# Designs tried in a protein design run: designed miniproteins, single chains, continued (4). Part 44

Each design is a single chain, and the fold is of that chain. pLDDT is the mean over its residues in the fold that is shown.

## One batch from the design tools (miniprotein)

Design m13511
Fold by ESMFold2-Fast:
Structure m13511 (fold): chain A 64 residues (1-64)
Amino acid sequence: GPPPRYTADQVAAMFTAFAQSLGLRLASVEILDERHLRVTFANGQVLDYELAGVVVDAPARLEF
């Protein structure tokens, strides 16, 4: 089927839930393009991530 489609807010919510599952907090989610994003945790750790879907309102940056 077609790849999943997400908004920046939906991606931020997904990574917020993921961070909470690890006992971590988010500092920011930077959506670089429709497939690539950078998640920064409050502890200073950074995760670069490639989506199996597309972000329809990229680029975007959300801070927490």
Scores: mean pLDDT 86

Design m13512
Fold by ESMFold2-Fast:
Structure m13512 (fold): chain A 67 residues (1-67)
Amino acid sequence: SSEEKKKKISELHREYTARAFDLIGDAFDEIARYRDTNPARAQQIQAELQAKLAALMAEYDQRVAAI
């Protein structure tokens, strides 16, 4: 039903939001470590974060489309 689909999407949204926050938090801690001493490494970590978030969004979209 439409209501059951909405519930499943809401549950997936909460799961993927939590996973995104974990990725962001871990990356920001590493960026803070390297920001002043190795800015090139900090930029690499930021680029890796963007790639991981893009992959996470693609996975979310695929799971939502399967509902």
Scores: mean pLDDT 90

Design m13513
Fold by ESMFold2-Fast:
Structure m13513 (fold): chain A 66 residues (1-66)
Amino acid sequence: MAAELAEEEKRREREEIAREIGEILRFIGDGLQRALELEKEGRFEEAEKVLEETRKKAIEMAKKAL
């Protein structure tokens, strides 16, 4: 029983970590795409701001995934 409970806990932890990493990666990907679109439109200042905000928020999300 104890060993089976420990394996279930490890599986749940791996699935939660994978989900959190997936969310962070999706957020970074969306930010990069938005910045690229802005750069294509010649909105370099807005693209830089989006990249900076995406970077800052991705770091905060990683910190919260403690």
Scores: mean pLDDT 77

Design m13514
Fold by ESMFold2-Fast:
Structure m13514 (fold): chain A 65 residues (1-65)
Amino acid sequence: QQELRDYIIKKAEAGGYTFEPDAVDLLIEKVGDDLLRLERELFKLKNYVGDRKTITREDVEAVVS
């Protein structure tokens, strides 16, 4: 869990975005450790938040099915 959490945070930071802690937790709950699905959901989330540059729990709930 910790390794996956760090992976998500670092990927977002590399793209110029940050995650709220509860947003990371919800994303992991929804996609598990499926890295391919995770990459797709991260791409959608970054496009969804645009100029805000911070991904929140509400963003994850809206975007991730």
Scores: mean pLDDT 79

Design m13515
Fold by ESMFold2-Fast:
Structure m13515 (fold): chain A 82 residues (1-82)
Amino acid sequence: MSREEEARILREAAEELLREARELIEEYRRNPSKEILHRLVVTLTAAAILAAGLDFLGDTEAARRIIEEVKRLSKELDEIEK
């Protein structure tokens, strides 16, 4: 597997995690629970780890965009938790 193939797989996986995270935020707004919160934290953490992997592989632009989205979603979560 080439570095570009590895980067593509990580990008696709991160995009899926970010989609799941947004769905979990909407579910948390509707039905707040500790279980949904834990799932959301795990999902956002996994996306951040994939972004670090992308940066390591040289896809700094994709890594930056993923981290920016993780930060945005984390801020949305913080506003709900207040």
Scores: mean pLDDT 85

Design m13516
Fold by ESMFold2-Fast:
Structure m13516 (fold): chain A 73 residues (1-73)
Amino acid sequence: SAYDKIRQGAKDAGLSDDDADEVARTAVEAARTSGVDGALDAAGRTVLRLSPDISPAGLAKVGSAVQEAAESL
């Protein structure tokens, strides 16, 4: 599912299980009203809120996971 792909991307970026769940939940909910662009915005903002010290590479991993999940959003 899109949720599982985004959750795994956040975990691969170094987020905890609970934080990765929050990123996936927020991205999927945003996609319902605003599509993939809304999911990207929501995921990025949530990651930066939960892990403000995340590397650019880590943030890019989450964005890539959202893009890969786009077919299921």
Scores: mean pLDDT 83

Design m13517
Fold by ESMFold2-Fast:
Structure m13517 (fold): chain A 84 residues (1-84)
Amino acid sequence: SSYSESVAKVSGLVILGISYVNEEDYEGAIEHYDKAIELAKESGASQSEIATLYEQKAKVYKEKGDYEKAEELLKKAKELKEKA
């Protein structure tokens, strides 16, 4: 189904994002998490699923040393979980 296809694509983008983090390509990781978040929103993913993607993106910013941006993303994730 269209939903199952979107779930698979989001998972693939997350795996690529993790791979970029392991290579210390934080910008590449951020781009792939942004694509995953956009696709998750377009496919009607739950607030909890979208929150998890924001938490993963926040972790990338922490490893990059951008603690302010990481905190913003964690607050966004918390707000999404409160709606779930």
Scores: mean pLDDT 84

Design m13518
Fold by ESMFold2-Fast:
Structure m13518 (fold): chain A 114 residues (1-114)
Amino acid sequence: GRERAEEAAREGGEPGRRAAEAALRAGELGAKGKGEEGIELGLKGGEEGGLTVVKAAKEGGKEGARKAGRAGTGGGSGGSELGKEAGGKSGVAAGIGAGVVAVAGASALAAAES
């Protein structure tokens, strides 16, 4: 039990960081006028981040799942801000998509523990 929880928490941190990086990159691409490419990358990164949060929760890593979700949400927020200020809708959509998936993963954790 304990070893699995610790491993899930560790995994949650690294994949969450990757999700945040993907969301930030998508926002940058949106800001540079890459349009659909920026949105696609952000949504895929967000989906991967959300799935990782759900996996960490399933393996008993509630803290790891929350950490991964927060990292993904932070990256999505940053990407959204970059897109809004410099590129508009594409970056905002990419950041929001990544953030929504991260939050959905955290909500699934809460529902599974309720």
Scores: mean pLDDT 50

Design m13519
Fold by ESMFold2-Fast:
Structure m13519 (fold): chain A 89 residues (1-89)
Amino acid sequence: SHMKKLLLEKLKELKKIYLEILKERGKMDVDQKKIDELLKKAEEIIKEIPDKKVKERLEKVLRDVKRTGPGLPAVGDAIRRVDELIKEV
């Protein structure tokens, strides 16, 4: 369906953003401005998700990523969760 295709494309773009955040956080000199800009893009993509349950789930994941300090576990979890949702579409 058209809605399924739109959802899949939004999930793929969100995964790309989280992968970029993961790569940036793995650097010796982390660009925190770049991470904040990527998080803003993730938030905008999530707002455009047409499925209410998927949107709410992704909003919780994003809150965990935003709350995480110097650690990478929340970003890795976000990537895994988006990947699971891609497989379910």
Scores: mean pLDDT 82

Design m13520
Fold by ESMFold2-Fast:
Structure m13520 (fold): chain A 81 residues (1-81)
Amino acid sequence: SALDAEVDALVAAFRAALAARDWAGALTTLEQLASIYKAHPDNAHVRAALEEAVVLGLTAAARAGDEATRQRIIDLAREVG
């Protein structure tokens, strides 16, 4: 579906931002994924993509020692439930 393609593209963009150490870009794509999840909370594909992005982002931020980015990801995950 168009939604699945958009979500997959955002996950790919998120992974690319993490690889580039572009924390601002990574947070922006994660916020976009969270917004899509809020619009489609019962969509399993959207939920799985957001959960994967949160885990990857937390791991990358911890590895980099970036506590500010790690905390923003935690706050975002808490807001979406």
Scores: mean pLDDT 87

Design m13521
Fold by ESMFold2-Fast:
Structure m13521 (fold): chain A 66 residues (1-66)
Amino acid sequence: SDADLAALAEELRRDYGLEGMDVRRVRGLQTLVEEMGEAIARQYLMREYGLSEAQAAEIVRRLRAL
């Protein structure tokens, strides 16, 4: 739901420092995981947001649970 996407966006801003993260961007990341797979989504998160491998893996797992 949009509420679940908004909750994850807020967590990503608060706990990971990802300023500008919103429902639209989280939905885009969910689509990236679905279309390109977990490994490519993890690499994207690490490169674009400066996340560690562990952080990227955790976020991908949460995106799949939405």
Scores: mean pLDDT 88

Design m13522
Fold by ESMFold2-Fast:
Structure m13522 (fold): chain A 112 residues (1-112)
Amino acid sequence: SSDLREAIELARKAKELLQQALDYYRQAQASEDEQVKQQLLDQGRQLIAQAQEYLERAAELAERAGDRNTANLLRAARATLESYVQAGDYVYGTKVAIRQVDDAIRDLERIL
């Protein structure tokens, strides 16, 4: 299915952006300069916003292909990112979301 292949590619792009955001968040956590810390957090948040757009498009394509379970998992990753950002636990939230996206990619690849 071309929809499933596109969903996999979008989910992979989202995962790469989340991994980059995680690196920025870890650098922010290690920074002793509040201005540098805020800049790194802002860079991470920008990458998270881009990843969330790819995750929603991947979920829509998975749902169109009849895979509601994987669409729900991709949307759960988005909800995880929102919830942990609200709580201020950027590093842990991003790690959990990466795992959820990885699980979704494996599920899509099994159906393809």
Scores: mean pLDDT 89

Design m13523
Fold by ESMFold2-Fast:
Structure m13523 (fold): chain A 83 residues (1-83)
Amino acid sequence: GSSGVFRVGAARADGNGVLLVGEGEAPAEGTEVDVFAGGELVARGVVKVSSPRLIAIEFDSAEAARRLAEAAREHGEVVFRER
């Protein structure tokens, strides 16, 4: 599948979702993705909102969402790989 890099200016977890604000390449709404930060697979989710500066992703658990938000803030970048 396709992969894209998204540079993160802000990240927030809410329930099982994560909101990323930044710039870069993001998959279309409805795409299932593996999300990487710091070279490691952090979580698997579904893109719910995709815009040039705002991406919302829903995960299977609140723990996965929290881990991704923390990793995205730490590394300032995430990589999406379509499943």
Scores: mean pLDDT 84

Design m13524
Fold by ESMFold2-Fast:
Formats: structure tokens, sequence, C-alpha cells
Structure m13524 (fold): chain A 65 residues (1-65)
């Protein structure tokens, strides 16, 4: 659903801003997030949170460095 995709993208944008990442693309059921030089520990925590959101929503979340 478009509403679920948009709501999830907005949530991820907020998390990305706080963590030092950016939402790069939102297409179909996929949200692409780019990491902007966070530490390995921050990246690992952020990847776990994105995996949780993907599992919860059924959306594809792709991460790029």
Amino acid sequence: EVAKLVGTAIRIMGLAYEAGAAVKRVEGKRITVRLLGMSPEQAAAFRRELARIGEETGLEIRIED
C-alpha cells in the first residue's frame, strides 16, 4: 500500500538523519538507504533496526555504503 510505503519511508528518513544516513530512493516496495560515514558499530545498529522495520512491514530495504 502506498500509505504504508510513504509512512515507512518518512520513519526511515528520521532514523537516517539521526544516524548519519540518507534515503536515496523509494520505488515500488523498496526503500534504498545510503550510509554517510557512520562508525561500524552505528552502521550495525542501524542495519538491525532497518531489518526489523523490513520484517515488520514486508518492504524491501536496501542499504548502500
Scores: mean pLDDT 76

Design m13525
Fold by ESMFold2-Fast:
Structure m13525 (fold): chain A 100 residues (1-100)
Amino acid sequence: SMEEQKRIVEEALEELKEAVDELKEGYEKDPEAGIERFKERVLEILKRMREEGVPEEDMIKVLSETGKYISSVLPEEIAEKVERAMLEAYLEALEEMAKA
């Protein structure tokens, strides 16, 4: 349903912002492992949204809002790497859909 899809979108955005906060807190310890974990979490969330029938336009809005949050809470150089990882996860999710 549309209401169920809206709930999934809101929950996905909240989880993605939480993943960004966790990455920020752990970044000094191991930047590469932090980014890899973030990418895996993004991929899992995007796959769940697609399986639940969330339209691509709403998925793009979630990624856009997450990108704004990344830029607001992380230094520019780190934000660029994190946004790239998020885009890579999105492309992987799209490729998996094309194979189904």
Scores: mean pLDDT 83

Design m13526
Fold by ESMFold2-Fast:
Structure m13526 (fold): chain A 63 residues (1-63)
Amino acid sequence: MVEEIKKLAASKGKTIEDEAAELLVKASKGDREKLKTMLDLLIQLSGEKITKELAEQVLSLDK
C-alpha cells in the first residue's frame, strides 16, 4: 500500500514520506476510499512533500 500511496501523491506532483504513508494505512485500516480522502486532504495542505508531522496533525483532527 505504501507504494500505491506514493504513486497517488506523485500523480499530483508531490512526494510523501514513508512514515506519512504508513500513518495513512493505519488510520484508514486498509480502506481505499478513506485512504484516498485523507491523502487528498494532505495534498491540499502540503507543499511539495507530505511529511509525517503533517499526516499526524491531519489524522489526529479526523479522529
Scores: mean pLDDT 76

Design m13527
Fold by ESMFold2-Fast:
Structure m13527 (fold): chain A 65 residues (1-65)
Amino acid sequence: SSLKQKLTSIEAAASILIGLPVKVSIEDGKTVIEVTARTDAEEARARAVLKALSEKYGYEGRVLR
């Protein structure tokens, strides 16, 4: 479906930009991107990328440590 293709594309793009595996899901009609950071540098990069995606597309970003 077009939704599955869109989620797969978001996951691929976000994982490349952050440099870490990401999980993409829909929660209450919102696209949520979740990443687990292992270092302060990974957390900072993840937060910066997720902020940019939130500002441009309205995606919700979630960083776990």
Scores: mean pLDDT 86

Design m13528
Fold by ESMFold2-Fast:
Structure m13528 (fold): chain A 68 residues (1-68)
Amino acid sequence: MPSPVEQAEALRDETLAYLREQGASEEEIERVRRGYDNVIAALRAETDPAARATYVAIMRAEHEELLA
């Protein structure tokens, strides 16, 4: 099973690829990337597995909403 950090990185990469395909500006792409990088940094610092799972679940919900 991929780690929560690996899942978060995959969601980031998929979201950025989707935005590029939709013709998003470099500024928009960079803003979204920084947002994900901040969450991933928080996730790396978190030691509680339940809290880490919650972060990943929130990121997945946001990703699914974006693609809808």
Scores: mean pLDDT 77

Design m13529
Fold by ESMFold2-Fast:
Structure m13529 (fold): chain A 113 residues (1-113)
Amino acid sequence: MKEEEARRRAREAKQRLIDTFNEVADLLEKAGTEAAKGAREAIDIVRQADPSLEALREAINKALELFDKAGREAYEKDPSPEVRKVLQEAKKRFYGASGDAVLELRRAEEELA
């Protein structure tokens, strides 16, 4: 078994994910949306996760649920076209990075089986 290799790949995926999530949070903060707080809380969930394939996958799922809720609440509070556009761009980047991370964790599991 290649446990050290799996943990290394999970750490690298986690760091790439945190970097992208921070860029998304900065985008939301600059736009002045309440969703920025939810994005920061989602980052903390991922940051606190153990860098194992399972723990990181669970953290990503929780982060996505929290981010979706924060985005919905921010849009309901300010349903302007400008806020909608920023939330759509943020969601695309957040989900894209999460999908890439999940795919990397799956590849690590398959290649290290």
Scores: mean pLDDT 84

Design m13530
Fold by ESMFold2-Fast:
Order: sequence, then structure tokens, then C-alpha cells
Structure m13530 (fold): chain A 81 residues (1-81)
Amino acid sequence: SVFDELLEEIEELERKTREALEKNKDNPEYARIIVDIAVQEARELFEKKKPELSEEEAEEVKRRIEEMERTLQEMVEKIEA
């Protein structure tokens, strides 16, 4: 389903972003840019697919993106510390 595919794409995006952050631990400024781009990409994917989702599915995807943003931002804060 579009819902399952979108959740998988967001999970893969988070995984790739985490790998990119690990490779750039010596560059906190670039790490921040990586996270900003990833969050923006996830939101754009959601907006494009939103019309194909049920109301419940859209709410779950929105929560998943918010959770991804929090997780990635926490990782950047630890790199900057």
C-alpha cells in the first residue's frame, strides 16, 4: 500500500541520515544541514502522498516524521556537545 511504502521510505531515509551523521561526526555544521535536508525530504514525501492516504494513515505518518526529526536532532546535539 502507499501507506506501507511511505513508512518504509521514511524509515530508510532515517537510517541513511543516521549513517551520514556517523560519517560526519567531525563536522557538526554539516551534520545539521544533513538533518534539515532529511526532515524537509520526509515532509515533501508526505505532502505528495497525503491525498492517497486515509485520515488515520496521514496522522500516523505525521507522527512518524515528528519522531524522526526529534531523534535526528538529538543526535546532532550530541555531536555538537
Scores: mean pLDDT 86

Design m13531
Fold by ESMFold2-Fast:
Structure m13531 (fold): chain A 107 residues (1-107)
Amino acid sequence: EKEENIKKAEEYVKKTQELLASAQRGLAIARELDPALVPTAERHLAQVQELYDQAKKFLEEAKKGNIEESKKYTEKVKELTDQAQAVVDALEGEIVRALSERGKAAA
């Protein structure tokens, strides 16, 4: 069970790393699309980076702890991953909205 919990935590950390890469791409798109989106994209990127750093820390705690602690820290890593997904989804939504508005107002 401890090994199973650690494997799940590692999968969540990997997903959070992928979400960090998505936030980095979002910032690059924001820089090209609309300068007004850049501060928001930078804030979202910073939030995902903090969540990723915390997820890595909790993964290490899961590895060091007993079975109950590994379960607790794996759940915390999942919560951080869910938060990172929400941040990335919000940023992508803002980019899609900006693209839609630009398409309607383009000249």
Scores: mean pLDDT 84

Design m13532
Fold by ESMFold2-Fast:
Structure m13532 (fold): chain A 116 residues (1-116)
Amino acid sequence: RSLSRDAGKALADTLRLADDVTSLVNSLRQRIDPNLADNTIQSLNNLQTAADNVARALRNPSTLSSALQNFSTTRSNAIGLLSTTGNAGGPGLQAKAQDLSEAGDRAIALLTQVVG
């Protein structure tokens, strides 16, 4: 397997999980503080945008390092906010947040190897 292909798949898994978590946060909005839910969704949207930028940068290696730094930062922000949102949303949201964290970490590890 090529490293770039594995990185691309890990990034796609992260995007899918971010979408799943966004949908779950929105469905739980009545049980979670609305401001916390809205802030979490915004953070997840920022993560999806950063992931799309990394996917584009995989085709142009000169921009990959900067895109990866932004993705790492937005992932950390989203996971930090999800730890609070997950506590309010319950164990199903906590499990999906953990899946997203693990997928994001895998994507960062593989992308870091692509950068060298």
Scores: mean pLDDT 85

Design m13533
Fold by ESMFold2-Fast:
Structure m13533 (fold): chain A 75 residues (1-75)
Amino acid sequence: MEKLLERLAMAAAALSEAARDPSYWAYAEANLAEAQKLDPELGAQARATAERLRDDPLAAHEALNALAREVSARL
């Protein structure tokens, strides 16, 4: 669980940077792939959310942070 939250947080941080520098999408995708290995269902949901919001990286950042808070609240 803690490693999943860390990967979601790292992906969200990369998406915040992607708003200024699109090359940060590769870092977000890498962290989301690791999240999906840790939790296939939740990781797939996070990846689908980021991909849907690919043209709006700040919205993707906020959506992933919201998902991470939901996961954290269940601990």
Scores: mean pLDDT 81

Design m13534
Fold by ESMFold2-Fast:
Structure m13534 (fold): chain A 69 residues (1-69)
Amino acid sequence: AAEAAAEAAEARRIAEEGIPIEPSEAAREAAEKLNEIGDEWDKFLKELGKLKKEGKEEEAAKLRKEFIE
């Protein structure tokens, strides 16, 4: 039995039915915004880590509260 071929044929059929629907430009823009948020989060974590290493726990807590904006 060509079970792998049958699964591939089903996947291709589903793909052909769904794949003409590429992610819209709005979805791509949303992904770009998520990447920007990820970059800001990375910078935040680096600053937070630096403050914790310096023992500035109060400043670290303030930074966390400010980032919630």
Scores: mean pLDDT 66

Design m13535
Fold by ESMFold2-Fast:
Structure m13535 (fold): chain A 117 residues (1-117)
Amino acid sequence: KEKMREQVMEEATKGVEEIHRSVKELARGREEGPEALGEIYRRNVELGLSSSDEDIKSSAKALAGTAERAGRAYVEAGRVEEGVELLERVKKALDKVDKKAADRVAAALARLKAEAA
C-alpha cells in the first residue's frame, strides 16, 4: 500500500497534465449534466488536496481553477452547500502556500454565494 501511495503522490505532481486529460472527460460530463461535471472536477480537486504543501504550491493556479469550475457546476446542479464547502477547503489549503491563488478562490466563492441565491 505504501508503494501505491508513493505512485499516487507522483501523479499528483503532474496536476496540470491530469487537468488537461480531464478536460476531455469534462466534455463528456457536460452531456450528462452539471452534477456529473461537478463530480469530475471534485475528484481532481480531492487529488490535489491530498498532495504535500510543496506539490499544492507548485500546482496552486491549476488547483484554484479546477476548484472554481467544480463549485460552479455544483451550484448549477443545486448542490450549493457542497460547492461552497469544496471552495472553502481549497482556500484554506492555498492560504498556507500561495496567497494569490487563495485570493482567487475567495473571489470565486463570493461570486458563487451571490449566484446561488
Scores: mean pLDDT 71

Design m13536
Fold by ESMFold2-Fast:
Structure m13536 (fold): chain A 68 residues (1-68)
Amino acid sequence: MKKITLLEQPDGKFIYKGPDAILKKEDGSEIELKDGDILERSELTPDSTLIIDGKEYLLVNSVEVVEL
């Protein structure tokens, strides 16, 4: 299982730590992510998922991603 971390920054942004992934938002829009990429808090809605090697992972909390 691939491990992913979202590091919350004091300015409310997150640093993505993990393999190449696609962030799928609630509206179905997609953002390509690579290790060290910066995400706005607004890009992490409650129903956002990460797609890694064709598998979707639910964002359960702001610092970790867990497999569905």
Scores: mean pLDDT 68

Design m13537
Fold by ESMFold2-Fast:
Structure m13537 (fold): chain A 139 residues (1-139)
Amino acid sequence: SEEIKKKLEKAVEKALAVLDETSAQRGLPQEVRDLAREAIRGAYEFVLLSDLPDELVPLEFVRAFRDAAIGLIKKVAERLKKEGKSYEEIEKTVNAVTDALIEALRVMAKELGVSEKLIDRAIANIKAQTKKIIEEVKK
């Protein structure tokens, strides 16, 4: 519906603002920040085009955002490894982008009325996958 579309747009705008602030505080390169913005927008467009019932939109958006965030974190780690960055620098950058994405997800999901239990579950999953990605980079 038009009402759910407006709620999604507002949630995305708030998420992007928090992403920009957190990314700046963490000293993330502009290229990584641009990729993170694109991942959030991609998740938004995916859900918008999925012709979902209004009641399923908030939860499916959290899931799409989670999946986009994990994919981006992996892409950033792989790129930095290919560029010959130290393990310590890769871990620092990956943790910084993960923190920025988690804060964006938290603000977006709260705006959409998603329960704190479901938000915490999505955040826990992102953190677990980030740890796995960092360990895989060590190999």
Scores: mean pLDDT 87

Design m13538
Fold by ESMFold2-Fast:
Structure m13538 (fold): chain A 97 residues (1-97)
Amino acid sequence: SAAALRARAEQLFAEAVRLAGQGILEGDEKKILEAVDLFGQAARLEVEAGGDKDLLQRLRDTAGEISKAAEQKGLTEAAKKAQELADEIAKLLEEVE
C-alpha cells in the first residue's frame, strides 16, 4: 500500500538523518555517503507511493543541509553527492502534485 511504502520511506529517512549527523560530527565522509544513498532510497519509495510532496520537500531540504554541513567540514565528495541528491529530488518534485 502507499501508506506502507511511506512508512518505510520515513524509516529510511530517520536512519539517514542519524547516520549523516554522526558522519558530520565524526568527520566520517563514508557515513555521510551511506546516508545520501538511504535518502535516495527514501525518495524512490515516496515516488512509488504516489509522490508525497511534503515528504519529498523534507528530503530535498535535509539533503541540502547535509551538503552545507559536509562542505563546512571539508568533506567535498559527500557535499557534492548530497547536493546532487537535492537536485534530483527537486526534479522529482516537478512530477508530483
Scores: mean pLDDT 86

Design m13539
Fold by ESMFold2-Fast:
Structure m13539 (fold): chain A 55 residues (1-55)
Amino acid sequence: SPLAERVATLERDVAGLEETIARMRAEGAPQELIDGLEAVLERLRRELAELRARL
């Protein structure tokens, strides 16, 4: 279903962003950049939870 495909896409996006944040922390990226990425991650997680609730 289109909804299941969108959920799968968001799950991959969340996982990819979590890996990116972990790498940036390991490399000593500025905290402001990390905070910005974490805000994006929080928005994606909320969207994923909302879509899963509709399954």
Scores: mean pLDDT 88

Design m13540
Fold by ESMFold2-Fast:
Structure m13540 (fold): chain A 90 residues (1-90)
Amino acid sequence: MLLKIAEYHIFTEIAFSESGKIKREELIEKAAERLSKELGISLEEARKIVTEALERLIKEGYLKEEDGVVSLTEKGVERFSELAREILES
């Protein structure tokens, strides 16, 4: 559950970026702030969870990183839609 929530926040921050691109450090901080607030955990703990989720998403091809800038792949767009369904089911 925690990793799915962290993945969701990572995807959300990228999707709501003006160009669909965000610096790795900015992405981690923004997603960690959201996760920390949502779960009531420390920002340090949230940052660790977000970093682990981010590295997994890049390794699995859901995200790509070029020159420290992170963006969604086509596979990542599909994954984000699935997570939105699971977490934000109306």
Scores: mean pLDDT 81

Design m13541
Fold by ESMFold2-Fast:
Structure m13541 (fold): chain A 84 residues (1-84)
Amino acid sequence: EELKKKAEELIKEAERFVKLAEDYLKQGNPVAALYYANLAIRKAKQAIEYFKQAGDEDGVKKAEEVLKRARKIATEAINKINSL
């Protein structure tokens, strides 16, 4: 119960950071986008660990999807920074 609740809070926080990263990327601020994408990656990885410990396979899949999305944004942000 405790681990699952912690994982759910972490994934919610990761989703918020993904949204912030997407918004900053759209606004032409790839540095801020990368910052928030990295925060999302960290939170999603921690959520995956807690969902695994809790035996919540659906939670693991959901957290892995958020991680994938965050990594994609981080890559796009890095590419834009490198082209400046």
Scores: mean pLDDT 88

Design m13542
Fold by ESMFold2-Fast:
Structure m13542 (fold): chain A 66 residues (1-66)
Amino acid sequence: GLSDEELLETVRRRFTEFLRRQGAAHPELAARLEALLAGVEEATKLEDVDEAIERMHLLLEEAYGL
């Protein structure tokens, strides 16, 4: 299985890509997505990414009704 560091790197990379794509598709959300992206890119442990995921979930729920 993946180590915690490998899991953190994988999750961070995938969410960085996801947030960049969402910012390109929805310029009106760009500022909020950039703030989440900064948090993900600065993450040093899984807990930091987990908090960013929760904030992204709320953002997407408001934007797309997920």
Scores: mean pLDDT 71

Design m13543
Fold by ESMFold2-Fast:
Order: sequence, then structure tokens, then C-alpha cells
Structure m13543 (fold): chain A 77 residues (1-77)
Amino acid sequence: MTVRATVVVDTGRPLTPEQAEALRKAAEEIRDTLPGVLRVDVRAEGSTVTFDIEAENREALARAAMLLAKKALDVAS
């Protein structure tokens, strides 16, 4: 059975459309390149980015969550 997590990152300031688009592209790249990652959905609302991740196992889920959280903080900084 697949595993799912929701990762919420509050960047402390409203995201620009360019920052939101960069995060969507990063999510697509992570989905396509990380083994065992099945789905990554991105929602950007004000200062908050939400990633919904589905993976084949807990290890793939944890790797995707870590990389996405790091990317959100890097893009917002």
C-alpha cells in the first residue's frame, strides 16, 4: 500500500507567482527523479506552501518531504 504525507511550510511572507511556479517545477522534478515517489501536489496560499506527497514507501516519502521543505525555504529566502 502507498504512503502519504502533507508537508506545510510557512515562509513568513507572501509568495510571488514566480516563487510558486519554481516550487511547482521542483515538485515535478522530485516526482520524476526520486525512486518510489508517485505524486507531489503543490498549493501556495499567501505565505504557506502545502505539499501533498504519495510514495511507495516511508523512505521515499521522507526523502521527498525533506527535499521539498528545503526547496520551499531556499526559494522564499
Scores: mean pLDDT 84

Design m13544
Fold by ESMFold2-Fast:
Structure m13544 (fold): chain A 55 residues (1-55)
Amino acid sequence: LEEQVRAILEAAGVSPALADQALRMVKSVADIFGDDRALDVARTTAQLIRRQRER
């Protein structure tokens, strides 16, 4: 999970510090809803960051 989330965020151009914060949130989602839902949240977050960068 951690490696997959980090790869998704890095592909979106997220800084290491921001990726660390996002990973903490995604781990909380994984604890409650499982890894698949956590990965969906990570992908959605990465998509929003990419769109913000593109404007």
Scores: mean pLDDT 75

Design m13545
Fold by ESMFold2-Fast:
Structure m13545 (fold): chain A 62 residues (1-62)
Amino acid sequence: SKEEEERIEREAKAIADLVLQLYPDATPEQVAERARQIALRDTGNPEVAEKAAEYARKRKEA
């Protein structure tokens, strides 16, 4: 559902932002992997994990 998609995006971005704050010196690849791992552990949702990794990578590369 659209509501579920919006929730997933919100959770993914929050986790990505947290990882970027905790690991400011990490590479794009490192923050993506850490975001994926933390999101998967916290939510148990692979879709949140993959979106969190993507957001963290893109944010770090910009």
Scores: mean pLDDT 85

